# Ledger of designs, part 4: designed miniproteins, single chains, continued (5)

Each design is a single chain, and the fold is of that chain. pLDDT is the mean over its residues in the fold that is shown.

## One batch from the design tools (miniprotein)

Design m16104
Fold by ESMFold2-Fast:
Structure m16104 (fold): chain A 97 residues (1-97)
Amino acid sequence: HMEKLLEESRERIRQWQAEEAAKWDPEKFDRLVELVRKYLAGEKLTPEEKEEAFQLFVDAVLRAPEVIDEIARRLGISTTELNRILDDLFREIVKEK
């Protein structure tokens, strides 16, 4: 009985997180996922794409922090790994000045 209830609770939490992420801006969500996916694939982002990814991340953190967890889930990485990627992108932006 408890195992089924825990499984249902986990699914409801995932659905809620996805719904809250969608409320932020579906276009911004898809764009940030695309940019992080390119980075994870080892593709070199342009300075403009790095700046865009950083700006989208800051907007998400300020307006819909649950979006960060959903993006990490969509990409199959941890929130800690996502934050590390964004720190790396920020450092690269600073170096390109």
Scores: mean pLDDT 72

Design m16105
Fold by ESMFold2-Fast:
Structure m16105 (fold): chain A 83 residues (1-83)
Amino acid sequence: MLKVKEALEKAKKQGMPQSTVDKLKKNYEEKIENTGKQARDLALKAGSSKGGADLAGRIAVAKTTKELVEQIEKDTKEYLEKK
């Protein structure tokens, strides 16, 4: 599965402007970091061990990364179809 950075680099190669790629990269990296932190914090608050909370954060990051990669691919396809 592609990482968000790799998906955005592919979108740029397919014709997406650099300014759009840079903006999306910053926004999506922040979203992934926040999602992982929130999932870890929620697990700790629920009484999980440090290992359990770290695993919950990792799972949330992986799931969010997959969803964002799929969204980037969809948005890139729509951008190319509108040309």
Scores: mean pLDDT 77

Design m16106
Fold by ESMFold2-Fast:
Structure m16106 (fold): chain A 90 residues (1-90)
Amino acid sequence: DKVLELAREAVERMRELAAKHSGENTEKLLEFVERVERALEKAEAGEELSAEEKLLIYSAALHAALARGEPEELIAELEKRALEAYKALQ
C-alpha cells in the first residue's frame, strides 16, 4: 500500500528531524509521530481505523508525498482523503 509506505517514510523522517533538535516543539513532533505509528500498526494489521487515525495516516502520507515530489494526482488524492477524515471528526 503506497499510502502506508509514505506514512511510514514520514514517521522515519520526523524521527530523524527530532533527533537533531531539542525542546518543546520536538516533544510535540514525537507525540504526533507516536500517534501516527499506532494508527499505522492498526492499518497494517487490517484493523478498522477511526476518522482520527485515518487523518493521521493521510496527513503523514501527504507530508512524505510532498517531500518526495510525488505526482500531483497522488497529492490531490491524499489531500482529499485527509479532508474527508477531518470532516468525519466534526
Scores: mean pLDDT 82

Design m16107
Fold by ESMFold2-Fast:
Structure m16107 (fold): chain A 77 residues (1-77)
Amino acid sequence: SAAEERRRALAREIAGDLLGSTLKALAEELGDPDADALGAAARAAVRDASTPQEVLTAFGELLSEYLKKVVEKRKLE
């Protein structure tokens, strides 16, 4: 129904906001100057996802890439 579609869309929007804010906060805590861009990328990836599994996959990929960046930066110290 239209109501179910609207509820799913709202849930996806809320998930995007929450995951974007979480990743931004993590990046800020680690001193990453690109924290705002990382948060925006997470929100955009969630918006482009069609299913809850795609949301989790997209977030996991962004988190994985970010952690790889952090590890590589620490190796260069």
Scores: mean pLDDT 76

Design m16108
Fold by ESMFold2-Fast:
Structure m16108 (fold): chain A 91 residues (1-91)
Amino acid sequence: SVADYLLEVGDYYLEKGDYDNATRAYLSAVRVDPSNVEALEKAFEAALKAGNAETLLRVGKIADSLGLTDFAERAYKAAAELGSQEAKDYL
């Protein structure tokens, strides 16, 4: 599937240490299949390695929309730790 292909692209960038492109590929997989929790978890891990607070905030909002409350809280905490003041409003 297109989502599986995008996961493979993300894994390729992740292995190369290109966390920004890995995150973009994983988020594209989430956009194609919003119920794909594996893609969302990989996007979270890549964004955390990239230090990207804005992306972690987006991951949290997506997790909340899927009812993944504990995962959303983890993402919001990570975003807040990296300086997102908006993420604190969700904690």
Scores: mean pLDDT 85

Design m16109
Fold by ESMFold2-Fast:
Structure m16109 (fold): chain A 112 residues (1-112)
Amino acid sequence: SAAAALAAREAELAEVRARRAEPEVREDLAAAEAAFPAQARAAGAQLQATYNLSPELVARIEDALVNDWPESEVEELLEEIRREAGEEAAEAVRKLLELARRQRAVLAELRA
């Protein structure tokens, strides 16, 4: 699942945190950040296939996975998903957004 892939990446980044001062780790962090758009597209494709979401909602989900959206805009997106595809789809997207936000926070901390 898309959530499992993001969770596996979070675990890898946690291991990298201890070695963040190493030059090789800095290159790995850059590669990890560069991979976010591709991971978001893969997650969007899986959500579209599973819940039959519109291309417009999929594009907004992909953008929200890679960028920090205001909480009000995230809640509006989740409400639109609930109306189009139901509560299960909205819950799945909420969990993915929470996981992606945590991964972005970890990457930002490791880059500091």
Scores: mean pLDDT 75

Design m16110
Fold by ESMFold2-Fast:
Structure m16110 (fold): chain A 68 residues (1-68)
Amino acid sequence: QAQQWAQQVAQGAEADVSDARSPEEMRRLLEETQKKAYQDAMQLVKQGKTQQVKQQAQQIQQQRQQLA
């Protein structure tokens, strides 16, 4: 399911929170970054690049498992 892969890409998106002044600001920046990544991934899906989004999601899942 293409939407699920786009969501996984979004969840793997990293925000630059080094300049965040509070936990609330870090959360907002992360949420905005993830929302942007999801929208970008869904645009790729609409352009017929679903395989690219799937591959990105799989790479992010592997990286997250390695970091955990």
Scores: mean pLDDT 73

Design m16111
Fold by ESMFold2-Fast:
Structure m16111 (fold): chain A 95 residues (1-95)
Amino acid sequence: SSSTQQNISRAIDLINRGIDILRDTSITRDQRIQQINSITDELSDIAQGLGDNGDSSSRDNVIRASGIIWSSVVLDEDVDQTVRQLNRIIDGIRS
């Protein structure tokens, strides 16, 4: 549906913004956490919308992406590995 397509496009945009924030060496860890918290809140809203529209697959992928982004910033995980995982999820959502 058009609402599902809009939610998917918005989710991909937010995941890419999360990737940009994770790669940004000019900001502090606290600034990164604050910005990522905003992104994960929006991804949670989108996931709920996808679930409401019956797209459980895209919902689960968006929830997984949100969790990976949050864990990466909180646990100081390898950024390049995180980005590879997120790009695989984006490819799955686009398929």
Scores: mean pLDDT 88

Design m16112
Fold by ESMFold2-Fast:
Parts: structure tokens; C-alpha cells; sequence
Structure m16112 (fold): chain A 77 residues (1-77)
């Protein structure tokens, strides 16, 4: 299993399993849902560098225990 941590704008950190295609898809959809619920778009940063929130990134580019930052950008009305 591959576990990553995502730090939210409020400073909370949540654990995500991204070790399978299905779990990686679930993580992307959850992050999209959180951003849309807050009227925002989102970016993920690893050590201050933008990473694509894709299944390939989660399966191939991230390591177990990586800590990502979730950045929310408010959408215009």
C-alpha cells in the first residue's frame, strides 16, 4: 500500500491511500469534490513544486509517506 499525506489550507493533514489505480482515482475525485464544494480550483505541491493530480503521478512519481500541500484558488462568481 502507498500512503501519502495532504496538508489542507486550515493546517489539517489527512492520509490518502494511492497505491492502486482505483484508490488513486478516488483520491483525485475527493480532492476535486472538496475544491468544487468550496467554490475553488485546486493545485497540489510537493516541496513547493506543482504536481499533476493524476493517477500516473500518484502511482509512479510519489513515494510512500510524501506530504503534499493542497492549494485552493477561489473561482470567480
Amino acid sequence: SKIIFIKFPDGSIEEFDVGTIEKAIGTVLRLMGIALDRGADFELLLDGKKVKPTVKTFLEELKNGDVLELVLTPLPE
Scores: mean pLDDT 82

Design m16113
Fold by ESMFold2-Fast:
Structure m16113 (fold): chain A 64 residues (1-64)
Amino acid sequence: GPRVRITALHDIPKMSEDDLALSAGETVTGTIVAEPNENTLVVRLDETGKEYLVPKTFVEFTEL
């Protein structure tokens, strides 16, 4: 899938042990694996290898 950079526009609190938690302005990279709706992407993060639901508004496509 396409390569992306995710930048948190606000703090994302950790709701469970397997949730993605990011501070406002924190940046992570990954690969899009699914698009379940028009507002959300499923991204596999490079750092963890796990898949997370991410708002499209946080996502920047990285062209290689």
Scores: mean pLDDT 72

Design m16114
Fold by ESMFold2-Fast:
Structure m16114 (fold): chain A 90 residues (1-90)
Amino acid sequence: MELLEEIKKKFEEIVEFAEKNDAESTEEYIRKAMDEIIKLVEETLPENKKIIILLRGAEAGMLIEARRGNVEGIKQILEHTVDNIEKELE
């Protein structure tokens, strides 16, 4: 699905940013990127509340891991979020 591929691309961009930048810059990037992804989902699947809840949960978890400087934690949250979104899109 085109939506899932765009989400995966944005998630890869978050991980790449986190690997190259400080915790504060990473936190700001996550907030901006997740806002853009959520808007895309709301426009594409406006009635799919489960995906929005999954994305907001991922954002909250990633912000905690970013503050710790834990890039691996961010990656794990995004991998689990992709798996859960794939199940919701079946």
Scores: mean pLDDT 85

Design m16115
Fold by ESMFold2-Fast:
Structure m16115 (fold): chain A 74 residues (1-74)
Amino acid sequence: GSAAERAATARAAKELALGLGLAEGGTVDEASGVLTLRMRSASHARAFKAFLEREGAAESGSVEGDTLTVTMGG
């Protein structure tokens, strides 16, 4: 996929996490499609990463404390 498709997927994932109260904030890198989310806890970060990977939305990701960084598939 394109960078625009990755960025669109990242924005949708951010909106979902914020709307469900799983994340407190986040940013999207429009050029790379990298999504960075401040999750409510490390457990929420791991759970959301696993969800995105199972749905095929995430190509890769890492968790550092309550921060989730994910490279979106496009």
Scores: mean pLDDT 85

Design m16116
Fold by ESMFold2-Fast:
Structure m16116 (fold): chain A 63 residues (1-63)
Amino acid sequence: SEIEEAIEKVVKEIEDPEVAERVRIQAESLLEAKKKAGIEVSVEEAIETVKDIARILEEEKAE
């Protein structure tokens, strides 16, 4: 799907492979939960969510 491709693009830009894996898992879980609940998520909203998760995890890893 277009959302899955957008997530992969963001994950590909993450230099830390451990952070990249965690971001992918969390983003997929969040999107699946929203889909099951009947909540429509735009590609832009998905990208913003993935970037926010990546930033938080990257900051934790840097410490």
Scores: mean pLDDT 76

Design m16117
Fold by ESMFold2-Fast:
Structure m16117 (fold): chain A 98 residues (1-98)
Amino acid sequence: MDEEILKKELEVAEKLVEADREEQIELLTELYLWRAERAAELLLAAGKPEEAREALERARAEARPFAEELLDTLGAEEIKERARKFLESAEEEKKKKE
């Protein structure tokens, strides 16, 4: 996996475990936008600047609605549980490399 993406996801997961609903919406919105920016950088590197711009504009419009819908569907406690499982999986993988 891309180490930069994994590092950002781990940082967000650690914060999600302790976050209330509004904090979770903000964290998920930020993560969605961050991922969209990384994807746009790949499109730019591939010589597709128009697709990169369109993807970023779409992501900026949809990031917060996506986060809100996700919390409305799963709930804050389910998001915390998924964040904990992700952190546990990352620690298990680290132990296998040691």
Scores: mean pLDDT 80

Design m16118
Fold by ESMFold2-Fast:
Structure m16118 (fold): chain A 71 residues (1-71)
Amino acid sequence: LNEKDVDFLVSQGLSEKTAVRILQAEELKLKGLSLKEIGAELGVSEVTVSNHLKTLEKLSVEELKNAVFRT
């Protein structure tokens, strides 16, 4: 859903495929799914889901700080 996040992740050297998967994990978590459930949906382990979300957090921290807080 956040196309700008995809572009940002790609600019940091990640593939589009990886960027999309990371954002899918974030969206599923926002829908209320647990890490285990997200892992089942994406076909990866709970640890991998946690790593994807951590990657998004690290790379998006600067953008989140500057992008919004207005909702």
Scores: mean pLDDT 71

Design m16119
Fold by ESMFold2-Fast:
Structure m16119 (fold): chain A 94 residues (1-94)
Amino acid sequence: SELLKELKELVEKAIEAAKEGDKKKFEEYHNRAVELAEQLLKQLHSQGADRGKLEEAQRLVQEASRALLEGDYEKAAEYLKRAYEILEEAAKSL
């Protein structure tokens, strides 16, 4: 889906920014990825995707935001990547 492709690109850009230590770029990509993940969660839920997978993805998005607040960009990026992977699995299971 187009939303999954956009989310994947934002997550990849966030990972790159984290590796480069670019705080401003990381926060921009992270915030956009979180917004898109929340939209995708709502759409997949309405389409009858696996609730357990959606709840796990939502938890990982929340953990990513917490890691960002703690200044741990690498952990924040890793949680976003894991959330993306679960959302992709949920979408493929439809």
Scores: mean pLDDT 89

Design m16120
Fold by ESMFold2-Fast:
Structure m16120 (fold): chain A 92 residues (1-92)
Amino acid sequence: PAPRPPEGALSPAAQAELDELLALLRERHATLTVTYTVNGSSATTTIRLGRLNNPAVEALVRQGLERLLLDREAGRASFSLELFSDVKTELK
């Protein structure tokens, strides 16, 4: 079988957005609000994120945000990130 191109790669814009948010989270606390839509029903969850000072925790947060960005591109999710000083970055 022929090798397949990698699936699940973020767009360059989404990857840049992810990297910027992780840089901000290294310095500040944040609240992440996630909304998933499944079969016409929606569920919203709020997650409090502490300052990222551990590479393993940062890797988990990165993986979660990558998955959320992919689900957004598929029309299944939206989310927003609010920083400690009420500065808000919204990812659609």
Scores: mean pLDDT 68

Design m16121
Fold by ESMFold2-Fast:
Structure m16121 (fold): chain A 106 residues (1-106)
Amino acid sequence: EEEKRKELKELIKKLGQNPFDKETILKYAEVILELDKRFSPELKERLLETIRHLVETDPVLAIKAVEALYTRNPQLLEELAEEMKKLGREDDAEVFREVAEIYRQA
């Protein structure tokens, strides 16, 4: 776990230099999800697919998603779910709502 925490710190530095770097955003999300033992493998995979889609379509929302995961903020996740719903992406909205519930129960 120490190596993954070190990787997370390096990814945070890279995002500070280039916040819209798609590869860095995805790697950061992967490391955050790997460190969180509360998520099932299936939920982690669904979250990564959602973030991968956002990185390609709306990098501002992708960064907001990574921030919500890093800060474990259920309110930001609910806001992301509403944005996904507005875009007609109900499956992605469900993923963010499910994660928000896990963080509320922590």
Scores: mean pLDDT 77

Design m16122
Fold by ESMFold2-Fast:
Structure m16122 (fold): chain A 110 residues (1-110)
Amino acid sequence: MEEQIKELERILDEIEKLVTEAKYLADNQGDKEKVLEIMEKILELVRKAYEIAEKTGDPEVVELARRMLELAERALQAVKEGKYDEAISDLEGIVSLARAMLERLREKAA
C-alpha cells in the first residue's frame, strides 16, 4: 500500500511536469511531432496511474484516475486534429485532477 502511494505520487509529479512542457510548446507553436510524443508519454503515465489507483481500492482515487485518462485521450486526439486550445484545456484538467488525487493520498498518509 505505502509503496503504491509513493509510486503514484511520483507518477503524478511527472505528469504535471510533462503537462507544463506540452502546454508551453502548444502555446508557442512548437513542433507538432514533439507535442505528440509528450502527449503519448502523458497518456502512458496516466494509464499506469489508473492501474495503481485500482490497486489502492479507493473508489475516489480510481474515479480521479479514470477522469484523467479520459482527458489524456481527448487531449491527444485534439493535438492530432490541430485543436491546441482544446488540448490545453484538457491538460489543465489533468493537472487539477492530479492535485486532487495527491491531496487525497496525503490525507490517507496522515
Scores: mean pLDDT 81

Design m16123
Fold by ESMFold2-Fast:
Structure m16123 (fold): chain A 68 residues (1-68)
Amino acid sequence: MRPTAADVVAYLATHGFRVSQRQAQIALDTLLKQKRFTREALEEAARKAGVSLQAATAVANFLSENGL
């Protein structure tokens, strides 16, 4: 099943990051367009979503744990 922005918000909260559902959706959409979570892809997701690089990396870890 594809993860939702709400799932991403919940995951980030367990890792100490507070983001809005809108920020989570932007980060999720940006990362799902990438075949690999490179540093450049993480930096783009962080910039577009208005979140830290650490938060964008946590989103990428969540996607990897869910086989994406």
Scores: mean pLDDT 81

Design m16124
Fold by ESMFold2-Fast:
Structure m16124 (fold): chain A 91 residues (1-91)
Amino acid sequence: MPKEVLEAEVLLAMGRMAYYLGMYELAVKLYEEAIRLLEAHIAASPAPSPEVLAALAEAYEELAKAYEKLGELEKAREARERAERYRALAE
């Protein structure tokens, strides 16, 4: 597993914990950093794995939920649209 994908998985786990603890701004920050690492990985890859694309879809969906808790409804909508696009690519 590439270092950046492993780091992103740890950040996603931390983001989920922050979300369940009600730390929504921290959850957003952790999800955004995980997404940054995963998107950098796929941009550098000629054939991104379906697993990484599925992880991006899930990360964006979780980011959208955190944005909804913060009242950032437009950002939540944009994150969900990105989640749907990555989910389609993972098939």
Scores: mean pLDDT 87

Design m16125
Fold by ESMFold2-Fast:
Structure m16125 (fold): chain A 105 residues (1-105)
Amino acid sequence: MKAVVIAVAPGAEELAAELAIEALRKGWEVIIGADRRARADAERAAEEAERETGRKITLVVVPDEETVEASLARALQAGIEKAKELGATEIETRVAAAERMPLRP
């Protein structure tokens, strides 16, 4: 089984949903990982992807780290461990992070 692990940053709901939908349409399993700050974003992304594809997503929530980058790394690690537990033989990773460009005046 091929699995994709998607780590979600706060505010990256739309990108996470797009990545999950793409992977599910390819017939891959999807695991979404988020810290507690991004949990709602991850849950909404999973709900949208499940609605669009009719397939279930596994959600993994990790403790908050000092930085978003550290939380994303932890979420990826936890998601990879979950994918292996589910019997994944091939695992790819993705990061969904909204690049908030400062709006130039």
Scores: mean pLDDT 82

Design m16126
Fold by ESMFold2-Fast:
Structure m16126 (fold): chain A 78 residues (1-78)
Amino acid sequence: ALSREQVIELTAANIQLSGAQFLVDLAERTGNQQILDDAQAELGVLKAMAQQLQPHDPASSAKILAKIKELEDRLKKI
């Protein structure tokens, strides 16, 4: 079971993931290089957050990292 602090950290990571998903969607729709760069930067921040979750919640960390990889692969197709 996660502590209250760990639940807050996981919630913050999921909020950041939603923001990154929005930026990737926007980059795909616009083809704008600045938005592409911003999306890549946000995915980098998310990777750090997921790595911080790894010792306490490896399952949630793995799910977030898998979603980050999916979003990175989508950006490469633009």
Scores: mean pLDDT 84

Design m16127
Fold by ESMFold2-Fast:
Formats: sequence, structure tokens, C-alpha cells
Structure m16127 (fold): chain A 62 residues (1-62)
Amino acid sequence: AMAQREARRAARDAAIDETLKVLEKDGSIKNEKERETFRERMRKAVDNGEAHVEELRAQAAA
């Protein structure tokens, strides 16, 4: 019943993993602690972005 929500979460997690790989290759992530910190920050940023998108959609519908 929540297929779209689960699909979006899977896509988000995949995008975060790809970004973390790029940051590791770029040298921005130097150890496991940094990797965990970046992952948490990115997850929070995406969640905040989703909330903003929903607000913009509601305003457009008004």
C-alpha cells in the first residue's frame, strides 16, 4: 500500500550510497566515522528537502 514511499526511500538510499562512493574517491571521507557522519547528514538533508517539496506542491495547488 505504501509502494511509492518505499520506492522513494530506496532511491534516496541508493543516491546517498553513490554520493558516499564519490566522496571516498575524492578523499573527503577518510575513515568510517566520517562516512557515518556524512551519511547521517545527507539523510537529514534529503528528508528536509522532501518536506520543502511537499510545502511547495501544496502552495502550487492553492
Scores: mean pLDDT 69

Design m16128
Fold by ESMFold2-Fast:
Structure m16128 (fold): chain A 77 residues (1-77)
Amino acid sequence: MYEPVAVLSATAAASGTLTFTATGLEPGKYLVVTVVLRDGEVVAIKSEEKETDGSVTASVEAEAGDKVHVVVLKEAA
């Protein structure tokens, strides 16, 4: 079972790589889900399992005006 521990969002000002970092995390396994919206449509969804002792980083390619949402979920059970 996964519990949300962080939600990060940004709108891309220019084309390029957007990087999101969540810090202050407890040791364990995390699922990081990234959603990219362009003109109101989902153009990319990524899910990555990460094991960490403090922070997770997610990077995604975006175009100007893209809305990016990152959800960090901790494995609870």
Scores: mean pLDDT 80

Design m16129
Fold by ESMFold2-Fast:
Structure m16129 (fold): chain A 102 residues (1-102)
Amino acid sequence: PVVVVPSPEDLALGLEYEQQAAQSNDPETKAELLLKAAEKFQKAGNNAAAVKAALEALEIKPDDIEILEVAGNILLSVGEKDLAKDAFDRAGVLALKNAVFK
């Protein structure tokens, strides 16, 4: 059995990153801060908050391959396999489009 040690510091940092994201006017910075929040929530064991933050980042930057890959990895790590697959599939389509149509 794995001993799950809750990290109150990771939860606090996740909340801080969400607050910083809410205050940012730059979509790229906002999405990156939400992904940092999601990573901290995942480390704190709050999978629901991690999923919510990752999905918010995807809503802000739906066509950003890097954001899609990072969000997909976070979603996969918390067991959201279908959401992770959707993010990775979108990243793959965008990469193909960029290679063929640019």
Scores: mean pLDDT 81

Design m16130
Fold by ESMFold2-Fast:
Structure m16130 (fold): chain A 84 residues (1-84)
Amino acid sequence: MLEEAAERIRRTLDLNKSLPLDQLKAALETQVGLLAVEMGFSPEEAQAIAKKVGAALGEAYAKDPSNFEKMKETAVKTFLEGVK
């Protein structure tokens, strides 16, 4: 389950790579929210996790906007930490 969720997050970012950061964050937050609800979190908890993951993506972009692989790693790591 967690490996499948992590892969879905990576695929969401890859499919939306050409979007502006704000739209990329929105797509990521939507997918993370859906995954968290599927894992048994409440809608409020899922939204909180999604916002943290989106914020982490934005921070990774600010540090190195050329390193998309690091952005994906950061999003996945933040999601996995949020659902533990």
Scores: mean pLDDT 85

Design m16131
Fold by ESMFold2-Fast:
Structure m16131 (fold): chain A 62 residues (1-62)
Amino acid sequence: DYDAEIQALIDRLASLRGVKSPALEEAERLLLGLITGAVPEDRRREALAQASAAIDRAEAEA
């Protein structure tokens, strides 16, 4: 469910757009890299986990 998990993170990120947070900026960069294929396959799972963690932090800050 890689696509479903990315979509869920995108939806959560969209809900947080406009919140000024370094964690949110990091999550945006990581998700953009995953969507555009800039992240190598062997690092995709790590990047996805980092994006998820960054969104969790941004949500806690909001």
Scores: mean pLDDT 76

Design m16132
Fold by ESMFold2-Fast:
Structure m16132 (fold): chain A 89 residues (1-89)
Amino acid sequence: MVYTIVVEARGIPAEKAEEVAEAAKKLAEDRGLKVLSVEARVRGDVLTLVVTVEGTRAEAVALAEELARLLEEEYGAEVLSVAVVERDP
């Protein structure tokens, strides 16, 4: 199955968006997930991280939790929302 994970966080500057996307991709790959797409965008003071992976729902939820922790622990961000959405082809 395909899942899209959306994490919104405050406190990450726009120049770090690419670095965050690369870190998110590596984290998903280190968990053994096939990454289909990763993007990070900053609007005002909010970063939106979108990660699309192939795997199980349990793996997608676990990745979402680890992505939130990555943003809080390594980037000092305030996580505003986390969503996991199943994608039909």
Scores: mean pLDDT 85

Design m16133
Fold by ESMFold2-Fast:
Structure m16133 (fold): chain A 92 residues (1-92)
Amino acid sequence: SLAEELLAYERAKLEADPRMTPEEIEEALAVFEESIAAEPEASLAAALFLRAIEEGDYEKAEEYARKLAEILGDQSAYDELRRIAELYKAKK
């Protein structure tokens, strides 16, 4: 599910912070999981698109952009998000 994928990104981000204890990571993840439980799939797909961009995973960003466009029933959303991803890639 998109929520499980978003949790995986959040876990990786928190685990990369050497200042966080395992207990603090698990507490932060529990709060995050509750916060996303009520979010629409479109919001989750948009959040995943941004997380993939931040990680430099442009293949995953394109996948989430496509999924968001599918949920919204609007191909123009995919084209716009893909353009945003290409701009971020070009700045590296």
Scores: mean pLDDT 82

Design m16134
Fold by ESMFold2-Fast:
Structure m16134 (fold): chain A 92 residues (1-92)
Amino acid sequence: SREEIERETLEEAERSAKEVKALTGSEKAARLAKESVKLLLEGPGDPELRKKAEEKLEEAVKEAEKLGGKEAGEIAKRPYRLLVERLEAEGA
């Protein structure tokens, strides 16, 4: 189950990164969005990694919104938001 969650999360992050790249033309926005998810996935219980993940996500969203509007920002946030929701559900 955990291995499946990790695989699904990374696949979602990759699909989202491709969509961001297609909408914005920005490798930076796509890369940062994917990196935010990977950092959170490496240590969901590590506050330092979570802070770094949130910083990468904020940068990704700002870049995506600048180039592709609010829709691109929402797409960039999606994999991270879904992962946070899954982690909270497991911790409950």
Scores: mean pLDDT 82

Design m16135
Fold by ESMFold2-Fast:
Structure m16135 (fold): chain A 64 residues (1-64)
Amino acid sequence: SKRAFVAKALDEDPTTVMLIVSHILGRPINSPEEALALFDSASQEVQDKIVKLLQLASQNATRP
């Protein structure tokens, strides 16, 4: 699921995931739990944008 993908990404690189979610939602995020809660409450279009950016970041990272 999209949520499982985001949860795993948060476990591996919480700083990058929180930054991407914060950027897309236009608000600060202070914890991994807050990032997941905001993702769960977001529209499908916003969730798709978050997942796509995380996938792109993973493809270009030295630690994907």
Scores: mean pLDDT 78

Design m16136
Fold by ESMFold2-Fast:
Structure m16136 (fold): chain A 82 residues (1-82)
Amino acid sequence: MEKVISSPEYNALSDEEKKEFRERLREILSPYIQKVNEELKKAMETLPKDEVEALSQKLDEEIYKRAKETFENILEEIRKKR
């Protein structure tokens, strides 16, 4: 998440635009993050530590990809309102 937020395009936004961006990103990704957390919790109870770590890494990569796509979409919408 931090690597996505640190982009030059994001840094060029006003404080109000950055707040709107963070709120929209949270609303879009929140249900997905909740589902991922529930899946990881279940895995921690049923799977060996090595498999949980592998699943966690895979899910982090999937969250990052989705966050990046969502980031680019929200950023474009905010910029078009300028």
Scores: mean pLDDT 73

Design m16137
Fold by ESMFold2-Fast:
Parts: structure tokens; sequence; C-alpha cells
Structure m16137 (fold): chain A 92 residues (1-92)
């Protein structure tokens, strides 16, 4: 939905500005709007990274860009790849 993409774009902008708390808020709204449980899981991992003080905002923005592309393209492989990348960052 357009509202979902708008929240993801706002999360990306906030992350690039270093406002990771605001990025996490927009990711939480995106999770509430999303109906696909796999996309919800990917968003949840990226939100956890946004709340992690060790993870730079540029990495959060790159992960959000990957999800936006996956959603717009309907590309399950990109969705899985972005989610696995988020899990890798979270576990390190």
Amino acid sequence: SDELIEHLEKAREAALKGDKEKAAEHLEQAIKLEKDPLVQKGLGFIRQLALNPKVPGSEIAALVDGLIDAIKEGNIAKLIGTTLRAIGVLLD
C-alpha cells in the first residue's frame, strides 16, 4: 500500500539523519499496516537494529531500501536476502 511505502521512506530518511528512534517508530507503523507475515518479520528485525546503538543509520537505511525494492517488485528472493542480512547484523 502507498501508506506502507510512505512509512518505509520516512524510516529511511530518519535513519539517514541519525534519528534511529524515529526510524523505529515508522517501522512499527509499517509492521501494523503489513499483512504478509514474512514482510512483518523482516520489518521487525530492522526495527530491532534501529534500536541498537551500535548499528549505524546508514545500515538501517540500506536494509529499508532493500525491503522497499522487494515489496515494489514482489520479489521474494530480495525479501529473503534483506531479512537474512538484517538477522546477520542483529546477531553480530
Scores: mean pLDDT 84

